# Designed miniproteins, single chains: the designs that were tried, part 47

Each design is a single chain, and the fold is of that chain. pLDDT is the mean over its residues in the fold that is shown.

## One batch from the design tools (miniprotein)

Design m1718
Fold by ESMFold2-Fast:
Structure m1718 (fold): chain A 75 residues (1-75)
Amino acid sequence: SKTVKVIAVALAVIGAWLDEQLFGRDRLPELEAFLKELVDEETAKEIVEIFRKYSKENPDKAALEVIKLVEEKLS
């Protein structure tokens, strides 16, 4: 289901963000590996780039751009 994949991506991104905020852990390599299995390599790289670009200054923009990308790719 498209909805299940969107939820799974959102949870993975939230988990990586929480690890960075609470413990200072860089989980981007593990996030990318997980997302490649769930969607595809190109989409996984784009999600990681959005997270890297916006997560520090504007986490809501990061979340919205990731949701938009995944919805577009799974249409």
Scores: mean pLDDT 75

Design m1720
Fold by ESMFold2-Fast:
Structure m1720 (fold): chain A 61 residues (1-61)
Amino acid sequence: PELSARQQANEAKAAPLVKIANEALTELGLSPEEVGRIIADAIRKGWSLEELRERLKKAAA
């Protein structure tokens, strides 16, 4: 299957989120469910990657 330009752009936007999610799982010890919920909120509310990282840190504290 070919990757459309829009699909590739969406995947490129998701790549930093995947990295942040892996950091939260491995470094902060958050559950996949908690990470998924926070990322979903970040996308819906238009949070920056910096805001997302801060929210994940707050959830882990």
Scores: mean pLDDT 71

Design m1721
Fold by ESMFold2-Fast:
Structure m1721 (fold): chain A 65 residues (1-65)
Amino acid sequence: GSGVRFRALEDYTGERPDELDLKKGDVVEVLESVDSEWVLARNLVTGEEGLVSGRFLLEKTRLLS
């Protein structure tokens, strides 16, 4: 898909079965917005899909923050 891509800011293990596991530096593609805090995304490294909080993701355009 042509979804927006983000990089994981830190390691995160999903606390729920529907949450996405992340390793720092993983590239995730946003598939859809669920609410203001959570998105449905695919980890492009693992191929896993799940919910992830936007707070764990670095926007591709904000390399200095």
Scores: mean pLDDT 71

Design m1722
Fold by ESMFold2-Fast:
Structure m1722 (fold): chain A 55 residues (1-55)
Amino acid sequence: SSAQAEAQRLLARAEEAIRQGRLDEALTLAKQLDSLGDTKGAQEVVERVAELLDA
């Protein structure tokens, strides 16, 4: 589905943002993922960002 393809693209962008240290961008993308119904993907991004901020 178009929504599934969009969720995959948003997840890839969030992972790249995390790699580059753009944590605010990654959190914005996680919110968009959740809005598309990819709650698991959104939660994974938020958890990874939280770990990096606590380190």
Scores: mean pLDDT 84

Design m1723
Fold by ESMFold2-Fast:
Structure m1723 (fold): chain A 65 residues (1-65)
Amino acid sequence: SGEELIKEAERLIEQAEKAVEEGDYEKARELIKKAVELASKAYQQGLTKEAKELLDRVNEIKAKL
């Protein structure tokens, strides 16, 4: 379901934030790419607010890469 996509994207974003803190920018980029794919699928399933909030967090992480 879309709710499961949101939960998995959230998990990947948290892992990406930790990867940035550890200086593992390659791992952070891979995690962000997967999180964007899942958030985009959730958006198309009608979870627009939740997906937008996750994509905003993705953009904050990308600014640090």
Scores: mean pLDDT 87

Design m1724
Fold by ESMFold2-Fast:
Structure m1724 (fold): chain A 85 residues (1-85)
Amino acid sequence: MSKEELEEEVELSLLQMEVAITKLALERAIEKGDKKAIEEEIERLEELIERLEEFIEESESEELKREARELKEEAEKKLEEAKEY
């Protein structure tokens, strides 16, 4: 494992954690009917989707690109669900 590969793995791991936290926060906001919190978490999720798209374009690892694509699809699905609130 090179330093560059390790840096990409760390970046993707951080994106995975941020998506998970944002998804959980969004679910809680929806449960509480907090429209302001829902809007704020939607904006965060949209930013994370853009960052994942950039990661996919810039990464040289096919395995990490695949994992990032799966994570992006998960985030996009949650975003579409949230838009109904």
Scores: mean pLDDT 84

Design m1725
Fold by ESMFold2-Fast:
Structure m1725 (fold): chain A 84 residues (1-84)
Amino acid sequence: TEELRERLLELAAEGDRYAQKGVEAYEAGDYEKAAEYFEKAAELAEEAARLAEEAGDRELAEGLRAAAEAARKQAEYARAKAKE
């Protein structure tokens, strides 16, 4: 449906925005904030992936799940840096 497509695109775009904020925070040395942004990006990408699967777009769902996994890894690295 159009609603499902719009929600999927909104979630994916929001996730990309948070991933970008995570990179910016990491580059600024704010590792705790970077981890929070990357965790939020992962959550949004996972939700978007579920909607993509419901829409029957398996390729998009796999891509979004990969993005979520990458964001989770980035959050872990940022949290490790914050402890230094």
Scores: mean pLDDT 87

Design m1726
Fold by ESMFold2-Fast:
Structure m1726 (fold): chain A 103 residues (1-103)
Amino acid sequence: MTVTQSPASVTAAEGSTVTLNFTASQSVNGNVRWFREAADGTVTLLIENLKSVSDPRFSGSGSGTNFTLTISNLQASDSGVYYGLVYLGDQVARGQGTTVTVV
């Protein structure tokens, strides 16, 4: 399974909304996660199976091969690298990451 994540980077103002895209080469039955790696290496799970884990500003959407992460009301603490991860049976694929910079 091949995966592609876009954009590679985005810069946005505090309070704005950004959307990150993730495409898999095979249809995925909602088994999509989104996580963030902060500058200090801290990893936080944001979305599991298209559902927000704890912070409702992060929302997952998508079906088939195309999935999105939407981050609303951006905060300075949201800066970091965001990764989509998908699993299909025993296959796991992680996106290349999107660097989000909040200004």
Scores: mean pLDDT 83

Design m1727
Fold by ESMFold2-Fast:
Structure m1727 (fold): chain A 100 residues (1-100)
Amino acid sequence: SFLEELDLGIEHLEHLKKLAEKFLKEGKISEEEAKTYLEALDKLIEKLKEAKKKIESGEITEEEAKQELEELAKSLEPEIKEVFEKMVEIVHEEYKEKLE
């Protein structure tokens, strides 16, 4: 179900927010990096919630929602990609340290 996919997407993005907040607290990412990343994730979460509400009310179709979500995700990709890649490197280094 597309509505179930939207709920999973929201849950996944909220998990990424928690990870970024943890790394900010630990000093592994800057306040500027965290702000840019969290603001971009918040925009996606709100758009997913809005899309779900509008589909449930019959205000938009699933196809219209998918198109709008893809367009927003593409526009935010530069802001998300850089910080996401840095966080993946942090996780990788933490795994290396536990194996030595």
Scores: mean pLDDT 83

Design m1728
Fold by ESMFold2-Fast:
Structure m1728 (fold): chain A 98 residues (1-98)
Amino acid sequence: SALVAELRRRMREAAERLIERALREGKITEEEAERYRRSPYFLAVGAAALLREVKVPAEEENRWAQELHRRGLPAGEILEAMAAMALYGLSLEEWLAL
């Protein structure tokens, strides 16, 4: 799906913005930055960053997370689904149909 590819591109870019900021502020080393970039959780971190950037209300985010968890999605996939819902206005059912 072109939408899923676009979402994952935006997630990578958001994760990179977090890493670059942390490096500039002296909060992490270059070695730690490379470790984060190679992490299997890199995209999930990007999804979380996108959710913070679009300022989804905490109550709405919690409701989405609970429903996705109830349906058995692992944490990384929950964050990706929530980012898609927030950025593109998708329902949970529309996301699951992609």
Scores: mean pLDDT 84

Design m1729
Fold by ESMFold2-Fast:
Formats: sequence, structure tokens, C-alpha cells
Structure m1729 (fold): chain A 60 residues (1-60)
Amino acid sequence: MVFTPEQAEKAALTLYLEGKITPEQVRAIGELMRKRGYITSEEIKEILGEKAEEFIKLAK
């Protein structure tokens, strides 16, 4: 799956406010979005590990 910056921002901010991901993980997602304009589910799994499934559900 591929996510837009709007989808990724919503999911990342939600998980961050819930205390489920770190500021470093939020920055990593934001940097990929700034450079390429999208992020893949594979990249989310690499950055977030176990939290990747929650992110993917929120980003839809």
C-alpha cells in the first residue's frame, strides 16, 4: 500500500498523541514524505515495527 502525506500525517499524529510511537519515528515518516511525497506500508513496518498495523488502519 502507498499513503499520501495527508493520510500519513493523520495516522502519525494520532499514534504520537496516544504515546504509541516516538518523536524519532514521527520525524522519519515526515522526512520521507517531504522528500518523495509518499510512504509505503513496507517503510512503515521498518520504522514502526509492531505499531505499523495500527498506522495502516488509521491511514485508510
Scores: mean pLDDT 84

Design m1730
Fold by ESMFold2-Fast:
Formats: sequence, structure tokens, C-alpha cells
Structure m1730 (fold): chain A 55 residues (1-55)
Amino acid sequence: SNQQQYQQVAQRLQDLALRLGDEDLSPAERARLEAEIDRLTAQGRALQAQIAQQQ
């Protein structure tokens, strides 16, 4: 369901945000994590819009 997909996206975003707090990350690793967070944030917003339309 869209709700389950949203929950999975939210959990992954939380995990990536925790990883971004690691001071040992290289600039290249940080850039990749930020790009993935941006992608998942857009996906989460799309899922929220679909959930709202189904109510």
C-alpha cells in the first residue's frame, strides 16, 4: 500500500539522516547521502499526495 511505502521511505530517511551526522564521512560520501535524501524526500511527498487523494 502507499502507506506502507511511505513508512519505508520515512524509516530510510531517518537512517540516512543519522549517517549524515558521522564526522568521518568524506565529502563524496556526504554528497551521495544528500542526493539520496533529496530523492527519497520527493518520493515521500508524492506518496503523501496519493494517500490524501485516496481519502
Scores: mean pLDDT 82

Design m1731
Fold by ESMFold2-Fast:
Structure m1731 (fold): chain A 61 residues (1-61)
Amino acid sequence: AEEAIQAGYEAAKEALEKGKSRKEALDIGRRAGTEQGLKLGFSKSSGEIAGLIGATEAIKE
């Protein structure tokens, strides 16, 4: 779970650093968390939630 959250955080942070909007950063983080979660054997829904948690933390900073 932590790996999928971290993936979402890092992807969203990178998107923000490249000048993308908060909405785009959330979408990118959700996708990154989903991909990492699937690699770890989690469901798509679990990965999406983890990615959004990570992306939301990046946006708050």
Scores: mean pLDDT 81

Design m1733
Fold by ESMFold2-Fast:
Structure m1733 (fold): chain A 46 residues (1-46)
Amino acid sequence: SFEEDAKEAIELAKKRLEDLKKNKMSPGAIRRVERELKAIEEALKK
């Protein structure tokens, strides 16, 4: 279902974000992933 797919996507994005932070990647890269997570969360509300 869409909800299950969205939850999976959020989980994967969270892991990716953690990896970026651990590797001290640029703030811009981290911000982009954070924006994507926010968009998915907002989509779940609709």
Scores: mean pLDDT 74

Design m1734
Fold by ESMFold2-Fast:
Structure m1734 (fold): chain A 64 residues (1-64)
Amino acid sequence: MEKIDYEFDAVNKIEEANKKFAEATKSVTSAQGKHFKIYGADSGNGRLLAQGLEGFGAKVERVS
């Protein structure tokens, strides 16, 4: 089982999640190969965050 590198709460901590997303997406190499756990990844901002990170080569664990 892989270690989780980053954890985002897109439901209760939207501003913090958006800030961390912006930092993670500044560089493909920052997100690539990292394991992200995202709460609320099936709706709105959480879904976009998960899709963006996956597009950068990250592994995303989606929690609804």
Scores: mean pLDDT 65

Design m1735
Fold by ESMFold2-Fast:
Structure m1735 (fold): chain A 98 residues (1-98)
Amino acid sequence: SEEEVEELIHTLENDPDWRVREAAALALGTIGDERAVEPLIKVLENKNDESEYVREAAAFALGMIGDERAVEALKKALEDESESVREAAKEALGRIGV
């Protein structure tokens, strides 16, 4: 639902628990609503302050949604400090067809 997407975006951006933000990212990917694309890109690009697990979930979610707007951010994520984030970005790019 539209309300569920907006609540999940709010949780992704504001919840103090990284596990809750990770779950929100995966839920947004499963729903596949394009409104989640820009919020997920911001999470993925936040290499210094965001948990590697939330960034990994954001990469998977962007791959599930399949929106080409994510391609540039996913390519940058191939250089992420976390191996799991780099692998998720590689899989996401493959899923989008890049």
Scores: mean pLDDT 88

Design m1736
Fold by ESMFold2-Fast:
Structure m1736 (fold): chain A 85 residues (1-85)
Amino acid sequence: MKLTPEQLDLEVEVTLVLIQATIALKYHKTPESKELAEKAIDLAVKASEYVRQGKLDEARKLIDEARELVKKAIEIDNEYLKSQA
């Protein structure tokens, strides 16, 4: 499949979010952060499908949502760790 430069840039962003979400899932501290990380992975995979279909606006929205979920998962885990100190 031939990707445009814009599709390639979005695939790089999807890959970075998938790495971040996978790390958040592997090292989760709470059930809530685990669920958010799993949802972020699902959204990133869906975003990759939209990139391949040329639906770049839809892909961008899912990438942004996945990033926000990863951020929330990390914040929840950080608050949990502070409560244990």
Scores: mean pLDDT 86

Design m1737
Fold by ESMFold2-Fast:
Structure m1737 (fold): chain A 70 residues (1-70)
Amino acid sequence: AEELIAQVKALMEGLRKKLIEAGADEKLAEEAEKLGIKAAEAYAAGNIEEAEKLNKKAIELGKKAVKSAE
């Protein structure tokens, strides 16, 4: 579980860097990363309802970050 969370963190960090490189708002990209990691941690802890809520927020912020790069 911890190894999978570490892989999710690495993937989210890579995505954040690519979004910022593309001109996305740094704070939006960082918040999306943080919420995505929290969602993965909640899934690992068995808190499915909280994980789904955090994942939805991460997706919404990720979409805003992508739009900010336009």
Scores: mean pLDDT 78

Design m1738
Fold by ESMFold2-Fast:
Structure m1738 (fold): chain A 96 residues (1-96)
Amino acid sequence: MEKLPFDAVDPERTRRLFAGTPEQRERLEKLIAEYEKRVKENPNDAQAYVDLASAYLLMGDYEKALEYARKALQIDPNNGYARVLLEAAEERLKKK
């Protein structure tokens, strides 16, 4: 997957672009299944955890988004996108 500079993009804007229709939700569910398979085949794939965190954030499952973003940072602590996803998920869980 080509990495976009999501560090400069609001996660809420991304969610509105992709999670607004039943078709987008179905596509996210299929992507989640693919990324979960990738993680099971290679548990040290930081990008797979980033992709899972992003997909769960778009689905509104902030607890899973937080968990996978933390795992991505444990594997690759310099991954700025994983950090952005972590902070976004934490903020949504705090609802402050």
Scores: mean pLDDT 74

Design m1739
Fold by ESMFold2-Fast:
Formats: sequence, structure tokens, C-alpha cells
Structure m1739 (fold): chain A 110 residues (1-110)
Amino acid sequence: SKTNKLVALYLRATGLLIELEQLSKDVSPEVRELINELIEKTREAMVLIGKLPADKALEYAEKLVKILEEFLTRVRQLLAEGAPDSELQRVVNEALEKIDKLIEEIKKEL
């Protein structure tokens, strides 16, 4: 059912938030501040998604999870490669921009 899929996506997003919180401990203070902003914006997006009709909530929850999964995959690869802080900051800012655009789209549906 759509409700079961939405619950699964919400649990997945919550798991990804935990992964972001763990990741924030392994980076510089400057990158950590950006990851903390990403965590806060993700929580805002999740709250807004919860206000949508089920079909729209499912669509936006899938988009949110995809943004976070792609971000975590990319940032972990960069960390394993010893990438400089400037590159890590760029990737976090790209994820922040994607979530900001998602939040704007959700607000237009409300």
C-alpha cells in the first residue's frame, strides 16, 4: 500500500539522518556545520512531506531519500580518497541546494 511505502521511506530517511550525524563526527568543524544545516533542512522537509496528501508525500519522500543517498555515497568516496575540505564543502552545498529546491516545491503544494 502507499501508506506502507511512505512509512518505509520515512524510516529510511530517519536512518540516513543517523548516518549524517555519525559522518559529522569524522569531518572538520567547517564541514560539520554544513552537515548540521543539511540535517536541519532534511528534518524540515520531512515535516512538510507529512502535511501532503499520500501520493504527493510518497513522491517527495522518494526524492528526499534519493538526494540523501546520493550525497552520502559521494561524500564517503571523497573522504576515502582524502579529498580537501573545499571539495567536501562543495558537495554538502550541492545537497543543501537540492533540498532547498525540494522544500520550495513542497511549499507550493501546501
Scores: mean pLDDT 90

Design m1740
Fold by ESMFold2-Fast:
Order: C-alpha cells, then structure tokens, then sequence
Structure m1740 (fold): chain A 89 residues (1-89)
C-alpha cells in the first residue's frame, strides 16, 4: 500500500531527525495521514498497521521532545481510539 509506504518513510525520517521542529512537523504529517485513513480507507488491516506506526511515533516523541508528556500521548491515543470506534460502529 502506497499509504503504508508513505507512513513508513515518515517514521524513518522521524527516527533519523534530531531537530525538534522537523520532528514535530513529520509526526504531525503521519498523524494526519492516519486520521484521514481511518475515515477513508476500508481495509482494517491497513488501519491496524497505521495505528501501530503512530504508537511507535508517540514513543519517539516522548523520548526526544521535552514538550511531549505521557499524559498528552494517552489523551491523543484515546481520541484516535474513539474515532476508530465511531467509524466501526
């Protein structure tokens, strides 16, 4: 999937960047891609893989960005889970 390939590319860029601004920008792009996919992609396996990539990004942000807290990550995860549940209902 081109969408999964793009998400993997963004994740590798996130792993390789040390600039906080670029890290936030790339993480935001990946998050937006995942949120759009939840609303538009019909393949549940693709959505599940994208959610796993997003979780990996959240772990990197917690380690590298002092402005990112575990509490914020948990709130963002709950918002994504609620969106997924709403689409599947």
Amino acid sequence: STLLEKAQELLEEIKSTSDPLELQKKASELRELVLDAILTVKDEAVIEELLQLLDEVDQILLEKLPTVTQEKVELDRKAVQKLVASVKA
Scores: mean pLDDT 80

Design m1741
Fold by ESMFold2-Fast:
Structure m1741 (fold): chain A 90 residues (1-90)
Amino acid sequence: DLAQEIANMSLEERGQLLRELFSKHANDLSPEVIEELREFLRAMKEGIRNSPLSEEERQQLLETLDWLLEQLDLQERGAELLAQRKAEEL
């Protein structure tokens, strides 16, 4: 059902949600929040593997989730660097 809900979500809608998270609060996204989002995406990937989806739907959703995980990794690195710079400035 989560996989079906994700399949019904447009790439534009997913992109808009991510843009809101990354643009509004890059400095305010805690590592804890980023880790929770990462775990959520990994759980969805496992759900897709166990779902009775077509090969095309499975491939598309897995590619989308892999891309989102990569974006989270980049955001986590950015947040860590910004936190370090704040500490250096005092």
Scores: mean pLDDT 63

Design m1742
Fold by ESMFold2-Fast:
Structure m1742 (fold): chain A 74 residues (1-74)
Amino acid sequence: MAEVNAEAMRLAENPTAEEVQKASDEAILIALRTLLHSGRVLPDEALQAAREKAEKTGNKELMEYVDELERLRA
């Protein structure tokens, strides 16, 4: 759990598509929640990478956060 939180913090600090693809779903979810609560959004390429990963793993919670971030961009 501690290592997942560390991954999430690193991802929130440097939200690139490459980092998203390397991270676990849990780390991505935590990073997205942190960014959403801070009023920030992932770059388009990172959001797309997160969506694809959530779709692959079937992670509903991660998918919902990606949708919320996309709404925030609109």
Scores: mean pLDDT 75

Design m1743
Fold by ESMFold2-Fast:
Structure m1743 (fold): chain A 57 residues (1-57)
Amino acid sequence: MTEKIKEQIIEESKKLLEQGRPLEDVLQEAVRRAREAGLSPPDINKVMSEILELHEK
């Protein structure tokens, strides 16, 4: 369950980055969604790391 939620947030964040949204806005929205979904701090950190890797590519 938790893994699928992380994947959904990452996929949505990828689309927002491709649309030209600022990285800071995308990260804030992803963290907010992850917290609302009840993700633990390590899982939230993993989501942020994945989004940062997508932006670096």
Scores: mean pLDDT 80

Design m1744
Fold by ESMFold2-Fast:
Structure m1744 (fold): chain A 68 residues (1-68)
Amino acid sequence: SLAKETIVKELQKIGVPKEEAERIAEEALKLPLSQVATYITEQLQKLGVEPEKAAKTAMRIHTQLLGL
């Protein structure tokens, strides 16, 4: 799906490996859209991404998903 491809692409831009990016995307898309940004932010922080960078990445993804 375009939504999965969008999430994977944005996560790979910040250095998330493809396998982990695909897992995060699949799990995020099982959630209501309102919870996607929070979920992605939490997963990125667990992977060691700085909180501000995680939040900005999740916001970019949320905005792109709204445009689909």
Scores: mean pLDDT 86

Design m1745
Fold by ESMFold2-Fast:
Structure m1745 (fold): chain A 57 residues (1-57)
Amino acid sequence: MEEKAEEAAREAERRARAAASAQPTLDDGVAAYIAAYNEVAEEARARGIEVPLARPA
């Protein structure tokens, strides 16, 4: 992907999925997914890369 935003979003999704799969409960998995995704997205946004934040559901 040529766009840095798309690359950052894909990386955020990968980390979020890994964090979610480490949780034994679905509720904890969803919370971990959102937290990990938003952590990467906020880091990218701080660098001037526009990345959409994770939303519940």
Scores: mean pLDDT 72

Design m1746
Fold by ESMFold2-Fast:
Structure m1746 (fold): chain A 83 residues (1-83)
Amino acid sequence: AASAAAVGSIEADGADSVKVTNASAEDQDLTVYADGEKVAEATIPAGGSVVVSGLAAGTHKITVEARNAAGSQVAEATLTLAA
């Protein structure tokens, strides 16, 4: 198992929502940004996920930073929401 921080998936989870999964074997602090603005920050257990809702309709650049004791990883996705 990798000890490094890892973002799993960044997916649309409904009309106004984005789901981010913790791919690490450990709890991670996830910070979620939409178009450069922080929209969520939470500690997510191994294999867990966070859902960010209330996003406006349209195309968003979603950036996720995952942190654990081994370091950090950044991932991004462009998603179109119907809201």
Scores: mean pLDDT 78

Design m1747
Fold by ESMFold2-Fast:
Formats: C-alpha cells, sequence, structure tokens
Structure m1747 (fold): chain A 72 residues (1-72)
C-alpha cells in the first residue's frame, strides 16, 4: 500500500538513511500515482529533500519538478 511505503520512507528519512528513504518514497509514488496524486507529489518532494541532504542538487531538482507536475 502506498501509505505504508510512504511511512517507511519517512522513518528512514528521520533516521538519516536517505538512500533507503528515496527507495520507499519511489515505491509510494508509483503506488499512489493513479489513486492519490497528492501523496505521490509529497513522496517526490521528500525524495528531493533527501537528495539535497546527500548533496545531489540536480537529482533534487528533478524530484521537485515531478512533485510540481503532480500538484498541477
Amino acid sequence: MAEEAYKKGVQAYNEGNYDEAISYFEKAAELAKDTNPELAARAYRLMGSAALEKGDIDTAREYFAKAAELEA
């Protein structure tokens, strides 16, 4: 379920496990894209934040752009 993947992503993010967080948020976004686009957008925003924490600015921009598309 998308909500479960999202919660696991948030837990990993709070633990500083940004790669694991991104993996869970990616799963949440895939599961939510057709049924809950707002959850998918939130997942992409947190993927962007996790990428920034890793210093990957270009990847973060791509994730934030995806979130903006879903919130349109």
Scores: mean pLDDT 84

Design m1748
Fold by ESMFold2-Fast:
Structure m1748 (fold): chain A 98 residues (1-98)
Amino acid sequence: MEDFEKGKKLYEEGKYEEALILYQKAIKKNPKFAEAYNNLGKAYYEMGRYEMAIKYYEEAIKLNPKFADAYENLGKALEKLGNLDEAKEYKEKAEKLR
């Protein structure tokens, strides 16, 4: 999807708010696009919005329960909020899926 690829490029350039807009457009066109939810979460994480990041990583996992990167990213966001035990469980889940 063109919006998703443009979003990835903006994310790599550190333009997280602009990347969010394009990832949201990708999700509107394909509401089951697990990768777009994961990348939306990554953009919120880089902006320090860890609770929003968690929400979108959980949606990515709901759409793709084998999405190792989404479990690892969820663990990292939980770790930032001090939820260390739950973070460890999700990181271990990510390793088992690889």
Scores: mean pLDDT 87

Design m1749
Fold by ESMFold2-Fast:
Structure m1749 (fold): chain A 95 residues (1-95)
Amino acid sequence: SAREKLIKKLEEAIKRLEELKKREPELSEVADAAIEELELIIEILKTNNPSEEFLRQLAEGFRRAAEALRKAGYFEIAKIYEEVAKAIEEYIKSL
């Protein structure tokens, strides 16, 4: 249930990135990289039982990536990454 909720939030993030690519084709490369990363994480969540430590490092990674993206001017992608980090943190609290 909590894992399914996290996966759904990640799938919603992918959908938002795909819609962003349609509106701003110049962001396609950055958005595609983000989609690929989120798809890999969904696969890990579906096929593995990642440790709480792994999930914490993952959330921290997304927060650092969001800061880097924001500094580079990719504000909408940065916001999506911040929301992903928050979703992972909420999942950790359910463990």
Scores: mean pLDDT 88

Design m1750
Fold by ESMFold2-Fast:
Structure m1750 (fold): chain A 72 residues (1-72)
Amino acid sequence: DETIEKVRNGLEMAAQLGATSEEDARRLAEEVERALREGDYERAKRIVREAAESGRLNPSVAEEIIRIIEDG
């Protein structure tokens, strides 16, 4: 799925730029992928928003990833 690949690539890039840790990027990618494969796009977006709220992910990067999810 192109959307899942774009999310993984976005989170990997965020980790390289210091916007999240490599471990958090991997875990977030796995959680978002599971939600997307189940068709639960609302949950996928909530996972990303919660990561931003808890400081695990830069808020601007989170907004970009949510946009990727919404585009399909």
Scores: mean pLDDT 83

Design m1751
Fold by ESMFold2-Fast:
Structure m1751 (fold): chain A 69 residues (1-69)
Amino acid sequence: MELDADTLKLAALVALQEGDVELALRYLEEALRLKPDDRSYVDAALRLARSLGNEEAVARIEELGRSFE
């Protein structure tokens, strides 16, 4: 299977429609690992986590984003 960072972002959006918040964030975490120098993915992940009101997810994504700073 071919899962590029862009495809992982789309898969995260699809997972949100299914109600799988953890799966959606997992896809975004993988996207950030594939492109560690692209800060726009950190913003996208944080927006999704905040839109769902998941503070734990926000904290995890913030830690992942710091790896790229």
Scores: mean pLDDT 71

Design m1752
Fold by ESMFold2-Fast:
Structure m1752 (fold): chain A 97 residues (1-97)
Amino acid sequence: SALEESRKRTLDYMKNVLKLPEELIKELEEVLETALKLLKEGKEEEAIDYLITKGSELSERYAKFPDPGYQKAAIEFDILVSLGRMRRAIKKLEAKK
């Protein structure tokens, strides 16, 4: 499926381009798997809430480490949170038309 293909590309990017430590990759993989399950169940708003909550948590946790890999992970999670919030705002605005 397109969602599973997107998940694989995200993990490959984090692993091969950003060179994140294996423990961060595993944690990200679990977060993405949970979000994908919610999306497959048609629970889009719950998936967005989960990604915003977990993305914020991981970003805050990893930003505390001076390691470049942890800093890259923190930035990427913060971007995902911002994109999730923007998508929700757009959807609400469209519903008001």
Scores: mean pLDDT 71

Design m1753
Fold by ESMFold2-Fast:
Structure m1753 (fold): chain A 112 residues (1-112)
Amino acid sequence: GEAEELAEEGERKAEEALAAAEAGDSAKAAELAAEAGALAAEAAELALAGRGGVEEAERARRAGEKAAEAGTAAARAAGAGGSASAAEAAGAAVAGVGAAVGGRLAEEAARR
């Protein structure tokens, strides 16, 4: 469904962000990580609003975890590479979004 497509796109953006961070392109990594976090958040909202969205919720959770990893990597690359503080802040913000998404979905999945 829609949530699955958003989660898959988010995971793809997170992988691109991780690659950019590893290459030392902290600005690109932060941008891609922010996009990944936003997509994961939208996927989570759709999954939670849907009827029986267990699979969608799980995919959104994984996308959120990947976005958090990418955001952390982008922030680290910014600190090491002499990038603007804005890039570091963006990476930290998206890491927070991804972690929050994952946490909420894990809690929701535990409720029966």
Scores: mean pLDDT 70

